# Ledger of designs, part 41: designed miniproteins, single chains, continued (5)

Each design is a single chain, and the fold is of that chain. pLDDT is the mean over its residues in the fold that is shown.

## One batch from the design tools (miniprotein)

Design m17399
Fold by ESMFold2-Fast:
Structure m17399 (fold): chain A 64 residues (1-64)
Amino acid sequence: LDSAKEELDRMFEEMLRNGDSREELIGRLLRFMRDAQETLSDDEVDELAVHAGEQFRRVLDSLR
């Protein structure tokens, strides 16, 4: 779970640095969460989803 959160944070940081679009960010986030569901428990996925939502909101504010 902690590794998944770190990977997600790194992904968002890289995409923001590269100037990736909101659509690209959403697409990659959905793929990341799908892959995480195959490895993590339901509780871990829920926690990761909350973390992802916070990061996504921060990114969305930055892209405006």
Scores: mean pLDDT 75

Design m17400
Fold by ESMFold2-Fast:
Structure m17400 (fold): chain A 74 residues (1-74)
Amino acid sequence: MTKEEIVEEILKLFEKYASPEDVEKLREAMERFLKDGEAAFDEFAKTVYDIAIKNKVPQEVLDKISELLNKLRE
């Protein structure tokens, strides 16, 4: 799975649970991560978790998102 495919999968999961405004913030963080790489990863991961907590994403979905984030870094 490419980095682009992983970020798209994360975005699709959030589209089911998050507000459109939060999805847009996540998309911006994803685009920054794809452009800047490792230097932007911590900001991207923080944005993902902040939005997940705000929108009360189920633990099962959050676990899948965490696995996808780990694939992006390694």
Scores: mean pLDDT 81

Design m17401
Fold by ESMFold2-Fast:
Structure m17401 (fold): chain A 76 residues (1-76)
Amino acid sequence: MIKVTREKGIEALERAMEVAKETESEEEVKRLEEFVKKTKEAIENGEYIPYSELSEEERKLEDKLLGAYIAYLESQ
């Protein structure tokens, strides 16, 4: 992963979290924050975490973050 892609990936996660904090429960936001932290660490290390290797719970969190990021983009 190139540096520009890493920075964009991290920014996308941060924007998705801003939207998720407004729409999700406090308990769900906490789960999303833990998942985002893990994902940011992987991105910073240039690692790939394939969607297919995620647990069912982690896939649900990633799907929520993707939905939140799409909502962010649609609001711009």
Scores: mean pLDDT 71

Design m17402
Fold by ESMFold2-Fast:
Structure m17402 (fold): chain A 81 residues (1-81)
Amino acid sequence: SPLAEALRRVSELLEEIKRLVEEGKEEEAKRVADETLQEMLDEGLLTPEQARELREIFEELIRNGPEEVERALNRAMRLLL
């Protein structure tokens, strides 16, 4: 289902962003998040509102560090359900 695909891709993106932030690659993390969310929007997996809110969640994760990944995942799941 589109919802299951969106949840899978957002979960994978969160783990990728966590890894990049742990490696000190914050600018790469921002680029990967923006590119992946745009791809999901273009594929119709996200509404524009969901894409905007997910971008805010990822910006907070990148700013606050990898320990915030669980909170970011929970926020993303609530947004998509």
Scores: mean pLDDT 86

Design m17403
Fold by ESMFold2-Fast:
Structure m17403 (fold): chain A 103 residues (1-103)
Amino acid sequence: SLQQQADQLIEQLTPPVNKAKQAIDNGDYESARKYVRSTKPLARELAEVGRQAIEAGDTQLASRLLSVLREVEDLAIKAGDLELAEEIHKLGGELTDLLMKAQ
């Protein structure tokens, strides 16, 4: 199911996200950037699952995945990876537009 795919992707995202948060808290922005950058392929897959969730009418799942993308975007900004932040912002924006049209 889309929910199972989303849960698996979030589980895979959790370690690098937590490591990025810890690195930011410690002022280690070099490590934070490495951890956040490693989430890029998972963030892209999460955005695609979000799009499929909207097409299936699962707006709650799509909203949850949008929140996860926004968290990764915020971490990319805090880590100073503005290129990654812009890419994830665009993915989240595309999902937001689709979600608004579905409601």
Scores: mean pLDDT 89

Design m17404
Fold by ESMFold2-Fast:
Structure m17404 (fold): chain A 99 residues (1-99)
Amino acid sequence: SLEEAREAAREVAEHMKKGINEKTVEALQRLIEIAFGGVKITAKSLEDAMGAAAEAARKLPPEKARQVLTHLGGAYSAMRAGRPEEAYRDLLEAIEIAK
């Protein structure tokens, strides 16, 4: 659900406060599985998880795919920059559009 996806996005942001670690990747995997209708992914890193999210996004209608990919890119940049609230915002936008 959207509520579960928002909770997962918040968990990603909270775990980021300790850096990009296994718990951050686990929360991101859960978010992707919820946001893309139960798509199962296997990710060992932030890059693996974001790559899987991008692949799922490309299966959306073209305009939605473009917008979701833009916000996923923003989230990835924010995560790399150590900006949890910016990452959270971009993840929420991606989730809303992907519905």
Scores: mean pLDDT 82

Design m17405
Fold by ESMFold2-Fast:
Structure m17405 (fold): chain A 63 residues (1-63)
Amino acid sequence: MEEYTVVGTLESPAGTRLEVTVRTTDVEKGIAALKEFAAAVGMRLVSVEVRDAAGNLVARLEL
């Protein structure tokens, strides 16, 4: 299983939430990309869900 789906939940100061999905072979790089994107749009990364290529939940992180 070479590719992961990393789903980040982003939250604005006003309480608006976005889900952003990154496909990557490196989960740490995927999470770093989500943090960079959150900072660029003025939001906070509040949680991450990692799924494998088959759609199985591998990890869930609260941030």
Scores: mean pLDDT 81

Design m17406
Fold by ESMFold2-Fast:
Order: structure tokens, then C-alpha cells, then sequence
Structure m17406 (fold): chain A 83 residues (1-83)
């Protein structure tokens, strides 16, 4: 439970920081960022459903993928801001 809360907080912080970078750089219409944002939302929703169904291994795996997607999204936005 604590590990899941830690992963969710990390994902939330990365999303908040990425959204700030997007706003500062006018990247709101970037198709790659939009695609990554949609995938992140999908992974988080599927993870929530897996937890509700008691499939904790699947839920954790989906959260790990969500974290990876959030990290990739942040790195991409950060690179675009610095260009």
C-alpha cells in the first residue's frame, strides 16, 4: 500500500512539473505530448480497475508503466523547453 502511494505521488509530481513546462513553452498542442498524456491516463485508469478487482500484481505493473510514461513525458517537455 505505501509503495503504491509513493508511486502515485511521484507520478502526480511529474505530471504537475510537466504541465508547467508545457504551459511555459506553448507545447499544449504537441502531438507527442498529447499521445503520452492519453496513454498515462489510460494506464492509471486500468491500474485503478485492477486494484478494485483485487489484481494487485497487474495494478502494480500498470503503475510502473504509468511512472515510466510520466518520466518520458517530463524528459521530452524538459528537452523542448531547453531548445
Amino acid sequence: MEIVEELLEKIKKLMEETEKLIKESGLEDDPKLQKMKQELKRLLEESRKAFEEGDYERAFSLLQKALETAEEMYKYAKQKVEE
Scores: mean pLDDT 81

Design m17407
Fold by ESMFold2-Fast:
Structure m17407 (fold): chain A 57 residues (1-57)
Amino acid sequence: MIDLSMSPYEVSRQAVEYTKELIKQGKSPEEIKAEVYRRFPTTFYRRGYIDDLINNV
């Protein structure tokens, strides 16, 4: 569940890209949040930015 081979910055970058892909697919904000944080639970560094992306689409 936690991949220690990735830096926190790299995990956060991947979470941002995944969020953008789900937005492009037309997922609801609630579904995007659930999917992103379920897959990337260690994204606290970029959590505010990801939340802003979801809420401001």
Scores: mean pLDDT 71

Design m17408
Fold by ESMFold2-Fast:
Structure m17408 (fold): chain A 92 residues (1-92)
Amino acid sequence: MRQKLLENLKEQLPEVKEALEQAIKEKDTEKTFALAVLLASIAIELAKAGDLETAKELIELVEEAREFLEKQGETKQAEVLRKLIEEAKKEL
């Protein structure tokens, strides 16, 4: 069951990534933050499961979202993502 859940999450990743790119393009800071938090959480779970390559890719996308939020003046949201990135990197 656990492996099937991780595979299902990986199958949904392209859609979540596309949604994040679209939110950034539209300058939707709330949607960008929500999607980045979701991707960071998935990255932590994948890293714990030993999928370090996918986890690293997701962490890089979350870092891009953090930089976007800082540019938009969403300093508190960017700080939350920075802490999640640090937590995820500890699992790598």
Scores: mean pLDDT 81

Design m17409
Fold by ESMFold2-Fast:
Structure m17409 (fold): chain A 81 residues (1-81)
Amino acid sequence: MEEKLEEIKRYADKAVEATQKANPELAPKVKELADEAIKSFEEGNYDEAIEKLREAGKVAKDNAEAVSYFTKALLIAEEAK
């Protein structure tokens, strides 16, 4: 469980960094959604965590690197169910 949470945090952080570099105007919203997803995952609310990661990916949709990282985080979160 802790290893999966650490991986999700790492990928979410990388996605936020990629968004901040390419689309700084979108970075605050992407970070907000990523932080909410991490919090939901820590609380055991995997469905909410997955939904927030999907929303973050939609906001960052034009940034292929950010979308790739959110997809990796999503796969780990879905496996944690």
Scores: mean pLDDT 83

Design m17410
Fold by ESMFold2-Fast:
Structure m17410 (fold): chain A 116 residues (1-116)
Amino acid sequence: SFMEKILNSTDREADVAAAMELLDKSLEYAQQGNFSKSASLSTAAAILLNSAGETDYALGAVHLVEGVEHFQQGDYEAAIRHFEEAIRHFRASSAAGADDLLARAEALLARARAAL
């Protein structure tokens, strides 16, 4: 029904917004070297995004976080692979905030390539 479509759209927007907050905290923890908290928060974000039907956003987010973790450990080749996968998935997503994360992933990819 029209009402179900509106409610489902509102629920998806709320879940995406909540996932974005969790992802932002996850990336901060990854940059600090707290990979355990980073992984817990990115997993929670991915669950919310998948529940909202935003599979490409969820996969992009996981790869972005894993890329940052590898970058912080000096594993630049692994970081590059994860950032390339994150870019691919964010380009496939129409979700709010995907363009901002795409730009972030592209900037991180450039930094990882420069560090080789």
Scores: mean pLDDT 86

Design m17411
Fold by ESMFold2-Fast:
Structure m17411 (fold): chain A 86 residues (1-86)
Amino acid sequence: AVRREVSVATSTAATTSYTARWSVGAAPVGWRATGKATATSNGNTANGATTTAVVGEEQTVVTSTVNMNTAAGDTLTVTLELTVTS
């Protein structure tokens, strides 16, 4: 089975990077969780690294860091995509 989740985060603070963090919900141990963050601001787009973690017995966390330089007052929109597979 495959579970896919997409969410959006926004910020207006000055930044040089954004680290997206997902707490993987209910999934069987040994499945893989893959996360990717994509950032947009003022018509610019940046992609974070695609990262994969093996689902464990404890809460599994996946992170993806995207680099985008924004000034205070600029709207940074980060699209967060998580895929969980057997």
Scores: mean pLDDT 78

Design m17412
Fold by ESMFold2-Fast:
Order: structure tokens, then C-alpha cells, then sequence
Structure m17412 (fold): chain A 67 residues (1-67)
């Protein structure tokens, strides 16, 4: 699926777990965008910027839309 491809991309680019991506996708589906950003920031650790986490969420939004 398109969503699975975007999850794979974000996992590789940000170094975040599939579990964190699944949690972020669920938050996005609920309209909880800022909470999804926080999940990716927490999963990526101190070296992951807010801009990178937002980019990851935006990629997941695209994956959901194209699925």
C-alpha cells in the first residue's frame, strides 16, 4: 500500500521504529497532528529536529491520502 511505502521511507530517513510510526498514523487519523509530531520527536531522540519530525508526519499524511 502507499501508506506502507511511506512508513518505510520515514523509518529509514528518521531512524524511528515501526511502532512509533503506527502511533503517529493513528494520531493523524484523529486530527491530532501536533501530538503525532511529538511522538516522532520522542522516538527519534535528541538529535531529531522538530522540522525533521514535521517532515515525517507530512510524509505519513501523504501516505494516508494516497492509500
Amino acid sequence: SALDLYKDLVAHELGVSREALDEAVELIRQGRYEEAVEVLKRAGGENLSEEEARGGVDALVTGIRED
Scores: mean pLDDT 87

Design m17413
Fold by ESMFold2-Fast:
Structure m17413 (fold): chain A 93 residues (1-93)
Amino acid sequence: PDTPEQVRAGADALIAGMPKAPATVETTVAAVLFASYLDNLGYPEEAVRVLKAAVERAPDDVLAWRHLSRLYEKLGKKDEAEKWRQKADELEA
């Protein structure tokens, strides 16, 4: 997805499918990889949307919380980044 419209459509489709996806490692890994791809294309806000849907579907998956924290830090939202980092640390405790 090289256009903003294609990026948004891809993110929207994945988010819409998230409540119906199994809450498995495969679902979380797919969401994290897609979010990383979006961020690399210059769409960190769309990447956040995808990862937020992933953590809502699988709130125990540390990987998604850590990536969400990193994206918030990249967006300059350091307080939210720290909050999500703490959430990931609590799950690994």
Scores: mean pLDDT 76

Design m17414
Fold by ESMFold2-Fast:
Structure m17414 (fold): chain A 80 residues (1-80)
Amino acid sequence: MKLEVFLNGKYVFELELPGSLTLEELKERFADQYGLDPSKIKIFVNGEEADGSTKLGELKVGDKVVFKAGDTVIELKVLS
C-alpha cells in the first residue's frame, strides 16, 4: 500500500507498507521517528477519530489518516 506523508502540512516522502500493518503500529513508528509520545497521539481517518486496530489494507484510495500530538500533525494520503 502506497502512502503520501505530510508533516505539519509539508510533503515529506512517499511510503510503501504492507496492508497487514495496523494504524497503532504505524503510529508507534512515527512516534519513534519524530520523538513523540505514542500515548499522546490521536488517530483520525477522514476527520473521524479511529481505532488503532484498523489495518492499512482496510483503507481505500484517497483516504486520509491523521496522527495528532500537540502541535505535531502527521497526515497520510492513501495512493494505492
Scores: mean pLDDT 85

Design m17415
Fold by ESMFold2-Fast:
Structure m17415 (fold): chain A 81 residues (1-81)
Amino acid sequence: ATVDPDELEADIAIALIEIAYAISKNTVKRAKTPEEQKKAIEDGIKFIKKIAERLLSLLTDPEQRERVKKVAEENIKELKA
Protein backbone atom coordinates (compact mmCIF):
# COMPACT_ATOMS: atom_id res chain seq x y z
CA ALA A 1 0.00 0.00 0.00
CA THR A 2 2.95 2.36 0.77
CA VAL A 3 6.34 2.71 -0.92
CA ASP A 4 9.30 1.02 0.80
CA PRO A 5 11.25 3.77 2.66
CA ASP A 6 14.62 2.55 1.28
CA GLU A 7 13.22 2.52 -2.29
CA LEU A 8 11.67 5.99 -1.76
CA GLU A 9 15.00 7.41 -0.50
CA ALA A 10 16.75 5.94 -3.57
CA ASP A 11 14.04 7.35 -5.91
CA ILE A 12 14.54 10.83 -4.37
CA ALA A 13 18.34 10.45 -4.72
CA ILE A 14 17.94 9.46 -8.39
CA ALA A 15 15.66 12.48 -9.01
CA LEU A 16 18.26 14.82 -7.45
CA ILE A 17 21.05 13.28 -9.60
CA GLU A 18 18.86 13.71 -12.72
CA ILE A 19 18.24 17.38 -11.79
CA ALA A 20 22.03 17.87 -11.40
CA TYR A 21 22.49 16.28 -14.85
CA ALA A 22 19.78 18.51 -16.40
CA ILE A 23 21.40 21.68 -14.95
CA SER A 24 24.86 20.54 -16.17
CA LYS A 25 23.57 19.58 -19.65
CA ASN A 26 21.88 22.99 -20.01
CA THR A 27 25.18 24.70 -19.06
CA VAL A 28 26.99 22.62 -21.74
CA LYS A 29 24.35 23.63 -24.35
CA ARG A 30 24.75 27.33 -23.42
CA ALA A 31 28.57 27.22 -23.84
CA LYS A 32 29.66 29.43 -26.77
CA THR A 33 33.21 28.08 -27.28
CA PRO A 34 34.80 24.57 -27.25
CA GLU A 35 36.81 25.63 -24.16
CA GLU A 36 33.64 26.72 -22.30
CA GLN A 37 31.90 23.46 -23.35
CA LYS A 38 34.82 21.34 -22.04
CA LYS A 39 34.82 23.27 -18.72
CA ALA A 40 31.01 22.90 -18.42
CA ILE A 41 31.32 19.10 -18.95
CA GLU A 42 34.17 18.82 -16.40
CA ASP A 43 32.30 20.99 -13.83
CA GLY A 44 29.09 19.00 -14.46
CA ILE A 45 30.85 15.65 -13.89
CA LYS A 46 32.32 16.97 -10.60
CA PHE A 47 28.90 18.30 -9.54
CA ILE A 48 27.10 14.99 -10.29
CA LYS A 49 29.85 13.01 -8.48
CA LYS A 50 29.61 15.22 -5.36
CA ILE A 51 25.79 15.02 -5.26
CA ALA A 52 25.88 11.22 -5.80
CA GLU A 53 28.61 10.71 -3.13
CA ARG A 54 26.62 12.70 -0.54
CA LEU A 55 23.33 10.92 -1.36
CA LEU A 56 24.98 7.46 -1.30
CA SER A 57 26.33 8.25 2.21
CA LEU A 58 22.68 8.62 3.39
CA LEU A 59 21.49 5.27 1.92
CA THR A 60 21.84 2.03 3.92
CA ASP A 61 20.27 -0.60 1.59
CA PRO A 62 22.99 -2.20 -0.65
CA GLU A 63 20.59 -2.87 -3.58
CA GLN A 64 19.28 0.73 -3.57
CA ARG A 65 22.86 2.09 -3.23
CA GLU A 66 23.88 0.11 -6.35
CA ARG A 67 20.81 1.46 -8.23
CA VAL A 68 21.70 5.09 -7.35
CA LYS A 69 25.39 4.51 -8.24
CA LYS A 70 24.45 3.12 -11.68
CA VAL A 71 22.18 6.12 -12.44
CA ALA A 72 25.01 8.51 -11.48
CA GLU A 73 27.49 6.62 -13.70
CA GLU A 74 25.01 6.62 -16.64
CA ASN A 75 24.33 10.37 -16.28
CA ILE A 76 28.09 11.13 -16.18
CA LYS A 77 28.57 8.99 -19.34
CA GLU A 78 25.67 10.81 -21.08
CA LEU A 79 27.14 14.24 -20.18
CA LYS A 80 30.45 13.21 -21.86
CA ALA A 81 28.58 12.35 -25.08
Scores: mean pLDDT 85

Design m17416
Fold by ESMFold2-Fast:
Order: sequence, then structure tokens, then C-alpha cells
Structure m17416 (fold): chain A 86 residues (1-86)
Amino acid sequence: VEELLQRIRRSLEEARRDIEEARALMEAGGPRSEVMRRLLHAQATVGLVRMMLWVLKKEGIDVSELEAEVDELEREADALIAQVQA
């Protein structure tokens, strides 16, 4: 459980970093392709974490705090993707 929780936290940190880097690139007027690459990677990472949390939840582990963090990152990534596509 601890190993999987550490992996989840590391993945969430990676997704947050991708979102922050994408935002910085957008502010700097960087390439849309690079912005999208980071946002899509963050979206994929969030999806994998959500699947891992589903498994832990079925085993009776309280993951409500991590679920809230995943929901926040998903909303941030989706909002930035919508902004880039506009």
C-alpha cells in the first residue's frame, strides 16, 4: 500500500509539473504543440492515478484526499486544453 501511495503521489507531482510548465509556455507564447504535449501527458497521468485510486478504494483504503487532488488537476488540465483549442 505505501509503495503504491508513494507512486501515486509521485505521478501527481509529475502531472502538476506538466501543467505548470504548459502554463508557463502559454504565457511565453511558446509552441502550441509543446503546450499540448505536456497537457496531454498530464491528462494521461491523471487517468492512470484515478485507476490506481479505484483499486485502492475497492480494497477499503480511504483515498478521498487523493481523489480531490486528482479532480483538481483534471479540471486544471481540461481548462488549459480548452483554452489552447480556442
Scores: mean pLDDT 85

Design m17417
Fold by ESMFold2-Fast:
Structure m17417 (fold): chain A 73 residues (1-73)
Amino acid sequence: MLSEEQLQAEIESSLYYMKGSVYKLMGDYDEALKYYEKALKIERDAGLISKKEYEERLKQVKEELKKLKEEDE
C-alpha cells in the first residue's frame, strides 16, 4: 500500500530515472549511472524497494551501462 510519502518518492525517483535515461541516450554513461543510483536510493529510503532489491537493481544498471559503453564505438 502506497502512502502519500511513498507516492512523492516515486515521482522524485521517476525524475532522476528520466535524467539518467537522457544521459544514457547522449552516451554519458557515468552521469546516467549517478542519476539512476540517486533514483534507486530514493526508492530504497522510502521503502518502495528492499535493500536487497536496491543492491540487485544497482548492480544490473551498472552491468548494463558498462556493456553499452563497451559497445559504443
Scores: mean pLDDT 81

Design m17418
Fold by ESMFold2-Fast:
Structure m17418 (fold): chain A 95 residues (1-95)
Amino acid sequence: SKMENLKEYEKKLEKLKEEYEREKTDEIRSQLNFSIVMTYGIALADLETNSDPEIREWAKKVIEKYSPIAQEAADELDRLILEHLGADPSLLPSP
């Protein structure tokens, strides 16, 4: 079911948070930031397009929880990608 799939996204995100607390690597940080951005994006899309009240309630809660950190997670992911490619992160536009 779609709700079971949505709950799996949150479960994966929480596991990545736990992994990052145990081992603070750029690889895990990148995966965590990607999971935050993806989960937030799915919630935004579902709130706009889905008519199921249960899915809409889920989406609202995810947006409230992750909205304050979603942009920072996206910015961090971009910097980690540029560092991996050997590019200077200061070339990114100022936030």
Scores: mean pLDDT 77

Design m17419
Fold by ESMFold2-Fast:
Structure m17419 (fold): chain A 109 residues (1-109)
Amino acid sequence: MEEKLEEFKKKGEELLKEVKEAMPEHSKEIERAVELITNAMKHSEEAGIEEAKRAVAAALEFGASKEVALKLVEAGAYFGAAELMEEGKGEEGLKIAEKVIKAAREFVE
């Protein structure tokens, strides 16, 4: 679990950096969207999915590509899974993260 926790934190940080570099004028909004996805995932799968869809819609409205919008959701999903791993809910966190990413991908297609 420790190795996966570190990997997920690192992946989340890498994705967040890429999204912020793609939309530097929206850095604060990007950080907030990632935080909202992370917190929603800790509440429920449904909340995580709904927040991810809102984040995608907002990113696209700000001029992001579909790829950048999906990276934003992936960053939130990785951070959310990492926080759930720290709480001893690693298996639940992984399942929620996969469903959140899948829902966002289907939403942009």
Scores: mean pLDDT 86

Design m17420
Fold by ESMFold2-Fast:
Structure m17420 (fold): chain A 56 residues (1-56)
Amino acid sequence: SAEERIARAVAIARADLARRTPEEGAVSPEVQAAGKAAASLGLDEAERERVIAALT
């Protein structure tokens, strides 16, 4: 279940990254996308870190 939620968050974050425009001075786009996806799926901090790891 947690693995499935993390996989869904990774898929959402990758789709978000594919749609992003270039942005100077922003925090890492991977961290932003992972945070947004994790929040939308109700993931905790440890699960969010695993999404970030999958994107980097």
Scores: mean pLDDT 75

Design m17421
Fold by ESMFold2-Fast:
Structure m17421 (fold): chain A 96 residues (1-96)
Amino acid sequence: MIESSSAFGATKGTLEASKKGYDPEKISKESSKGGRDGTLKGGGNKEAAEGSGKGAEKGTLEASEKGGDPNQISNSSGTGAAKGSKEGEKKAKKKK
């Protein structure tokens, strides 16, 4: 499922943040929401979904490394997912 790609990336980022003692439920929920919204707005294609997952993972990890609290991490994960989804959509349009 397309939504599964964004959830998978969020899961990886959430797991890493959880190892650092952050609340994985808030991170997973917010990153999944951002990823789904971004993927749907990006046309719901496979590349958008993959980009969403990568963005969620990167956003979650970066915020965690900077010592962000759960709210900051979840927001960064969601924003990353939306941005990644948009970039994936652009790549899909340019690829053969």
Scores: mean pLDDT 64

Design m17422
Fold by ESMFold2-Fast:
Structure m17422 (fold): chain A 69 residues (1-69)
Amino acid sequence: MSAEERARALGEEYERNRDGPLAERQALAREYAEAALRSESEAARAARYAGRKIREIGDELHEELEKKR
């Protein structure tokens, strides 16, 4: 499985657990980012993709924490 294919599979798992506990979502997000970063075929694209996804997830977690107050 390529890094992109693995990242997509992990992304689907993240969506399956979107309403799950925050810790589980964070663990899946970390796996997703790692998979994207390990792409050798498109290193620059993988880095940008991982960065974008990390920011997206970070923003979601930030909003979730603020709403929990």
Scores: mean pLDDT 64

Design m17423
Fold by ESMFold2-Fast:
Structure m17423 (fold): chain A 74 residues (1-74)
Amino acid sequence: SPEEEFIEQVQKEIAVAEKLLQHTPDAPEIKQKLQELQQLLQEFQQNPSVENLKKLKQKSKELGELLDEYNRQN
């Protein structure tokens, strides 16, 4: 389903951010957004509502944009 594919994409994004933090432990904004995304993923998996999906999509986008900005500046 589209939802299952999106969950897999979010899990991959989490893994990328975790790997980045292993090499750049002083990136507190990335760490915070990663923790928020992980919490929203758990909430969506427990209650797969349209509202929780929208929150998850927004946080995934925010983390992705932050990772892109970090890579451009470093």
Scores: mean pLDDT 84

Design m17424
Fold by ESMFold2-Fast:
Structure m17424 (fold): chain A 94 residues (1-94)
Amino acid sequence: GQPTRIPLEIDYRSARDFYLSIGNPREAVRTLLGLVQHGLDNGTEEDAPTILYGLRLIEELIAKYPSATADLVPQYEALKEQFRAKFPEFAAKN
């Protein structure tokens, strides 16, 4: 069996686009934070580019909607630290 799938770029984009379409950038960021955490917990080095893509989408949303997402910034920073610790080569180059 394959019980758990690591999030792909389309999963991140679909979550972002859905919540933005209903005017909820905060839930877009919350959902993306969960997908990134799942990728970090279960992913390998091959998954690093898609996890990094998820982090970049979160950064863009926080920058665009700072008032709606301010309380989520500490979680985002913690996930960036986890990514750098787990995938230092990708963090240094990207």
Scores: mean pLDDT 84

Design m17425
Fold by ESMFold2-Fast:
Structure m17425 (fold): chain A 65 residues (1-65)
Amino acid sequence: SAAARRAALQAATDELIRLFEEGKVTPEEVLRLMEAAGRAHRTGSQADFDAFLALAEEVKKRAEE
């Protein structure tokens, strides 16, 4: 559902903000995340939304080092 996708996006965004505030996200990762989010917003496609969430998980896993 749209509500479930909205909730997943909010949860991922909140986690990324926390990691950014802790200094655990690089400028390169911020640019990649902004590009992916912008693409999802422009296209509205499920594939681009899923790509953003996959990138968010990649950044989170790297930050957990």
Scores: mean pLDDT 79

Design m17426
Fold by ESMFold2-Fast:
Structure m17426 (fold): chain A 71 residues (1-71)
Amino acid sequence: GLEEIEELIEELLKLNPAIKEPLERLLEVVRQKGSSEEVDRLLAEIAIIAGDDEKVLELLKRLSREALSVL
């Protein structure tokens, strides 16, 4: 749910502060029941910034599952 998404975002921000802006936009899209297309675009943007950081990418997969499940 939304609580799990907020916890994942907090953990991601501790690992890589550079992804803060797209993560905050993603949280707003989820809160507003926006489109899955917007969520996918933001997740792709975050993944590009994260590069090959395995821990960030694993948490992004979990965030993707949670975010898409509540839309």
Scores: mean pLDDT 82

Design m17427
Fold by ESMFold2-Fast:
Structure m17427 (fold): chain A 68 residues (1-68)
Amino acid sequence: SSELERLLRETERLIDKQIEQYRKLYEQTGDERYRTLVENYETLKEEVRRWAREGRLDRVRGLLESLQ
C-alpha cells in the first residue's frame, strides 16, 4: 500500500528527529535519562516497522498523529 509506505516513512522521519534531539542532549549533559529516551525511540521505530509489515495501518497512523 502506497499510503502505508507514506505513513511509515513520515513516522520514521519524526522518530529519527526525536532520536537525534535526545542523542544531542545526552552528548551535552551526560544525563542517562536521555540515553533511555534514545533507546525507547529506537525500540519504537522497530515496533512501527513490524506494524507496517503486518499491515497495521491504523497503528502506524495513530502513532504518526501522536508525534505531530
Scores: mean pLDDT 88

Design m17428
Fold by ESMFold2-Fast:
Structure m17428 (fold): chain A 90 residues (1-90)
Amino acid sequence: SREEEEAKRDREEILEIIKNWENSDYYEKLADILRMMAIGNDGGKREALLELAERARKEKLSQREIAERLAEIFGVPESSVLSALSKALK
């Protein structure tokens, strides 16, 4: 389906980003995106986003783990998160 193809394409884009994550700039960019998302949210979502940003830097969390956590925080499908994250990281 269209949604499945979009999710697959987004995953492929994210995997390309992961391949470049030996370069620390990607981790800093990702943490900045998470902090910007936190500013636009309040309550528990803001707190969870800030915690995820800190964990991503310290533990060098994989893109998949980050997307999974974001999907949990926002209560949306992983495909939606991967699409948004991929676009934000461009």
Scores: mean pLDDT 67

Design m17429
Fold by ESMFold2-Fast:
Structure m17429 (fold): chain A 89 residues (1-89)
Amino acid sequence: MKEEEIKKKLEELAEELIEALRSGKATPQEVGEQVAKVAEELEKIGAPEEVKKHFGKLVGRLMLEQARLAGIEEEVREKYLEEIEELEK
């Protein structure tokens, strides 16, 4: 599978997980379990560094959305945004 295809699938999964959190169809714990499974699969297949970095950015976005839903976005926003920016480097 091409790197671009993997990145697109990761983006689609992140959007689905964000919507599940917003709609109450999934808990933060369930989303965390799905994220952990994806991370394990990426390690097992030896995904390129670029794909791993992209996945890290999507995880940061999910964490920020969880913080927003919990009403603590302002407390954690800076930390998650900085972590996302470091993964871009």
Scores: mean pLDDT 74

Design m17430
Fold by ESMFold2-Fast:
Structure m17430 (fold): chain A 81 residues (1-81)
Amino acid sequence: MEEHLEKAKEAIEKGDIEEALEHIDKAYKEGLEAIKNKDYETALKTAELLEEVAEHAKSLGEDELAEIIRGAAKELKELVE
């Protein structure tokens, strides 16, 4: 999870949005698997880190990407509660 989100940040900094989305998708799927296993702490941590990546994307001017990433974080939080 953390490795995928770190690679997503690096991809955003390079302007490789496709690579960033691939890493975001992998982290999101790991968050979903955590929910399935009732590991809600890992799922919430994944959502928190996704929100951090979204803020990073926004700081680099990638507003649309930031909204997509925030959407993924929100979905994980809603599935936990």
Scores: mean pLDDT 84

Design m17431
Fold by ESMFold2-Fast:
Structure m17431 (fold): chain A 89 residues (1-89)
Amino acid sequence: KEKAELLKELGDYAVKMMTSTDPEEVKELIKKVEELLKQLEELGIDEEEFKKLLEDLIESIERALKSTPNKEVQEILEKAKKKLEEKLK
C-alpha cells in the first residue's frame, strides 16, 4: 500500500472512532489504527511526519473523550491514547 492510502484510512478510522457509541466498534477501530501505524513504520515513514500523525490521533481521541457519555468507550479511548503517547517517547 502507498503511504498516502494508509494516511487516508487512518483519518477515516479516526473520524469513525469519534462518532461511534458502540464499545466493540471502537475496539475494532483502534485495532485497525494500530495496524495501519505499524504498516507506516514498516514503510519507513518520515519520523517528523509520524510524530505529527500520532499527535493528530491523540488530539482526535481527546476530542472523542470530551464528547462521549459512554464509560466503556472512554476507557477504551484512554488506553489507546496512552499507547500513542508511549510511541511519542
Scores: mean pLDDT 79

Design m17432
Fold by ESMFold2-Fast:
Structure m17432 (fold): chain A 93 residues (1-93)
Amino acid sequence: DEVEKKAEEILEEYLKQGKEEEAIRETVKVGKEEAERNNDPEEARRIIIIGEGTEELALKKLELKKTLDEEEAEKKLAEYQKELAAKVEEELA
């Protein structure tokens, strides 16, 4: 998959530079752009919604790890993940 190859190259480049946040955002962006080129609008919508949830969760994990200790960060992330999963499920319904 050409999209997966591009996302992998971008991710590797940002990781070499220590830019984890940029790596996450760019990977999700490439996935969303490919979804928009899909001929099935319902599947494209589903991929975009899931992609946005994945990006939001990953960025929240980075934020929490910078501000909280490891145990508290994992607890907060678990709570946020449950809330985000419910929101994604509602948007997909």
Scores: mean pLDDT 68

Design m17433
Fold by ESMFold2-Fast:
Structure m17433 (fold): chain A 93 residues (1-93)
Amino acid sequence: SSSSARALEQLKARSEQEGRRDEPFRPYLEEGLAFAEEGTLEEARELAAKYRELGEELAKIDEEKGREYFGKARGLELAVGQREADEELKALN
């Protein structure tokens, strides 16, 4: 229970601090949430890692495409974190 409470507190603190930073990535977050809902959390994490690698490679050639893939990876990471926090909250109660 202490680990879950700590994870939730950290996620809430980050969400409040990065709320304005995450606003431009809202479409990617919604897309990531939909993907995580249809698939498994592991699949979402693997896809996020692949998007990050692709973003790094593309950023050397095309900054806009690199940014888009970084956005998709970030959206998936945020969606996974949000869903993990929600599932832990349900498990606690």
Scores: mean pLDDT 70

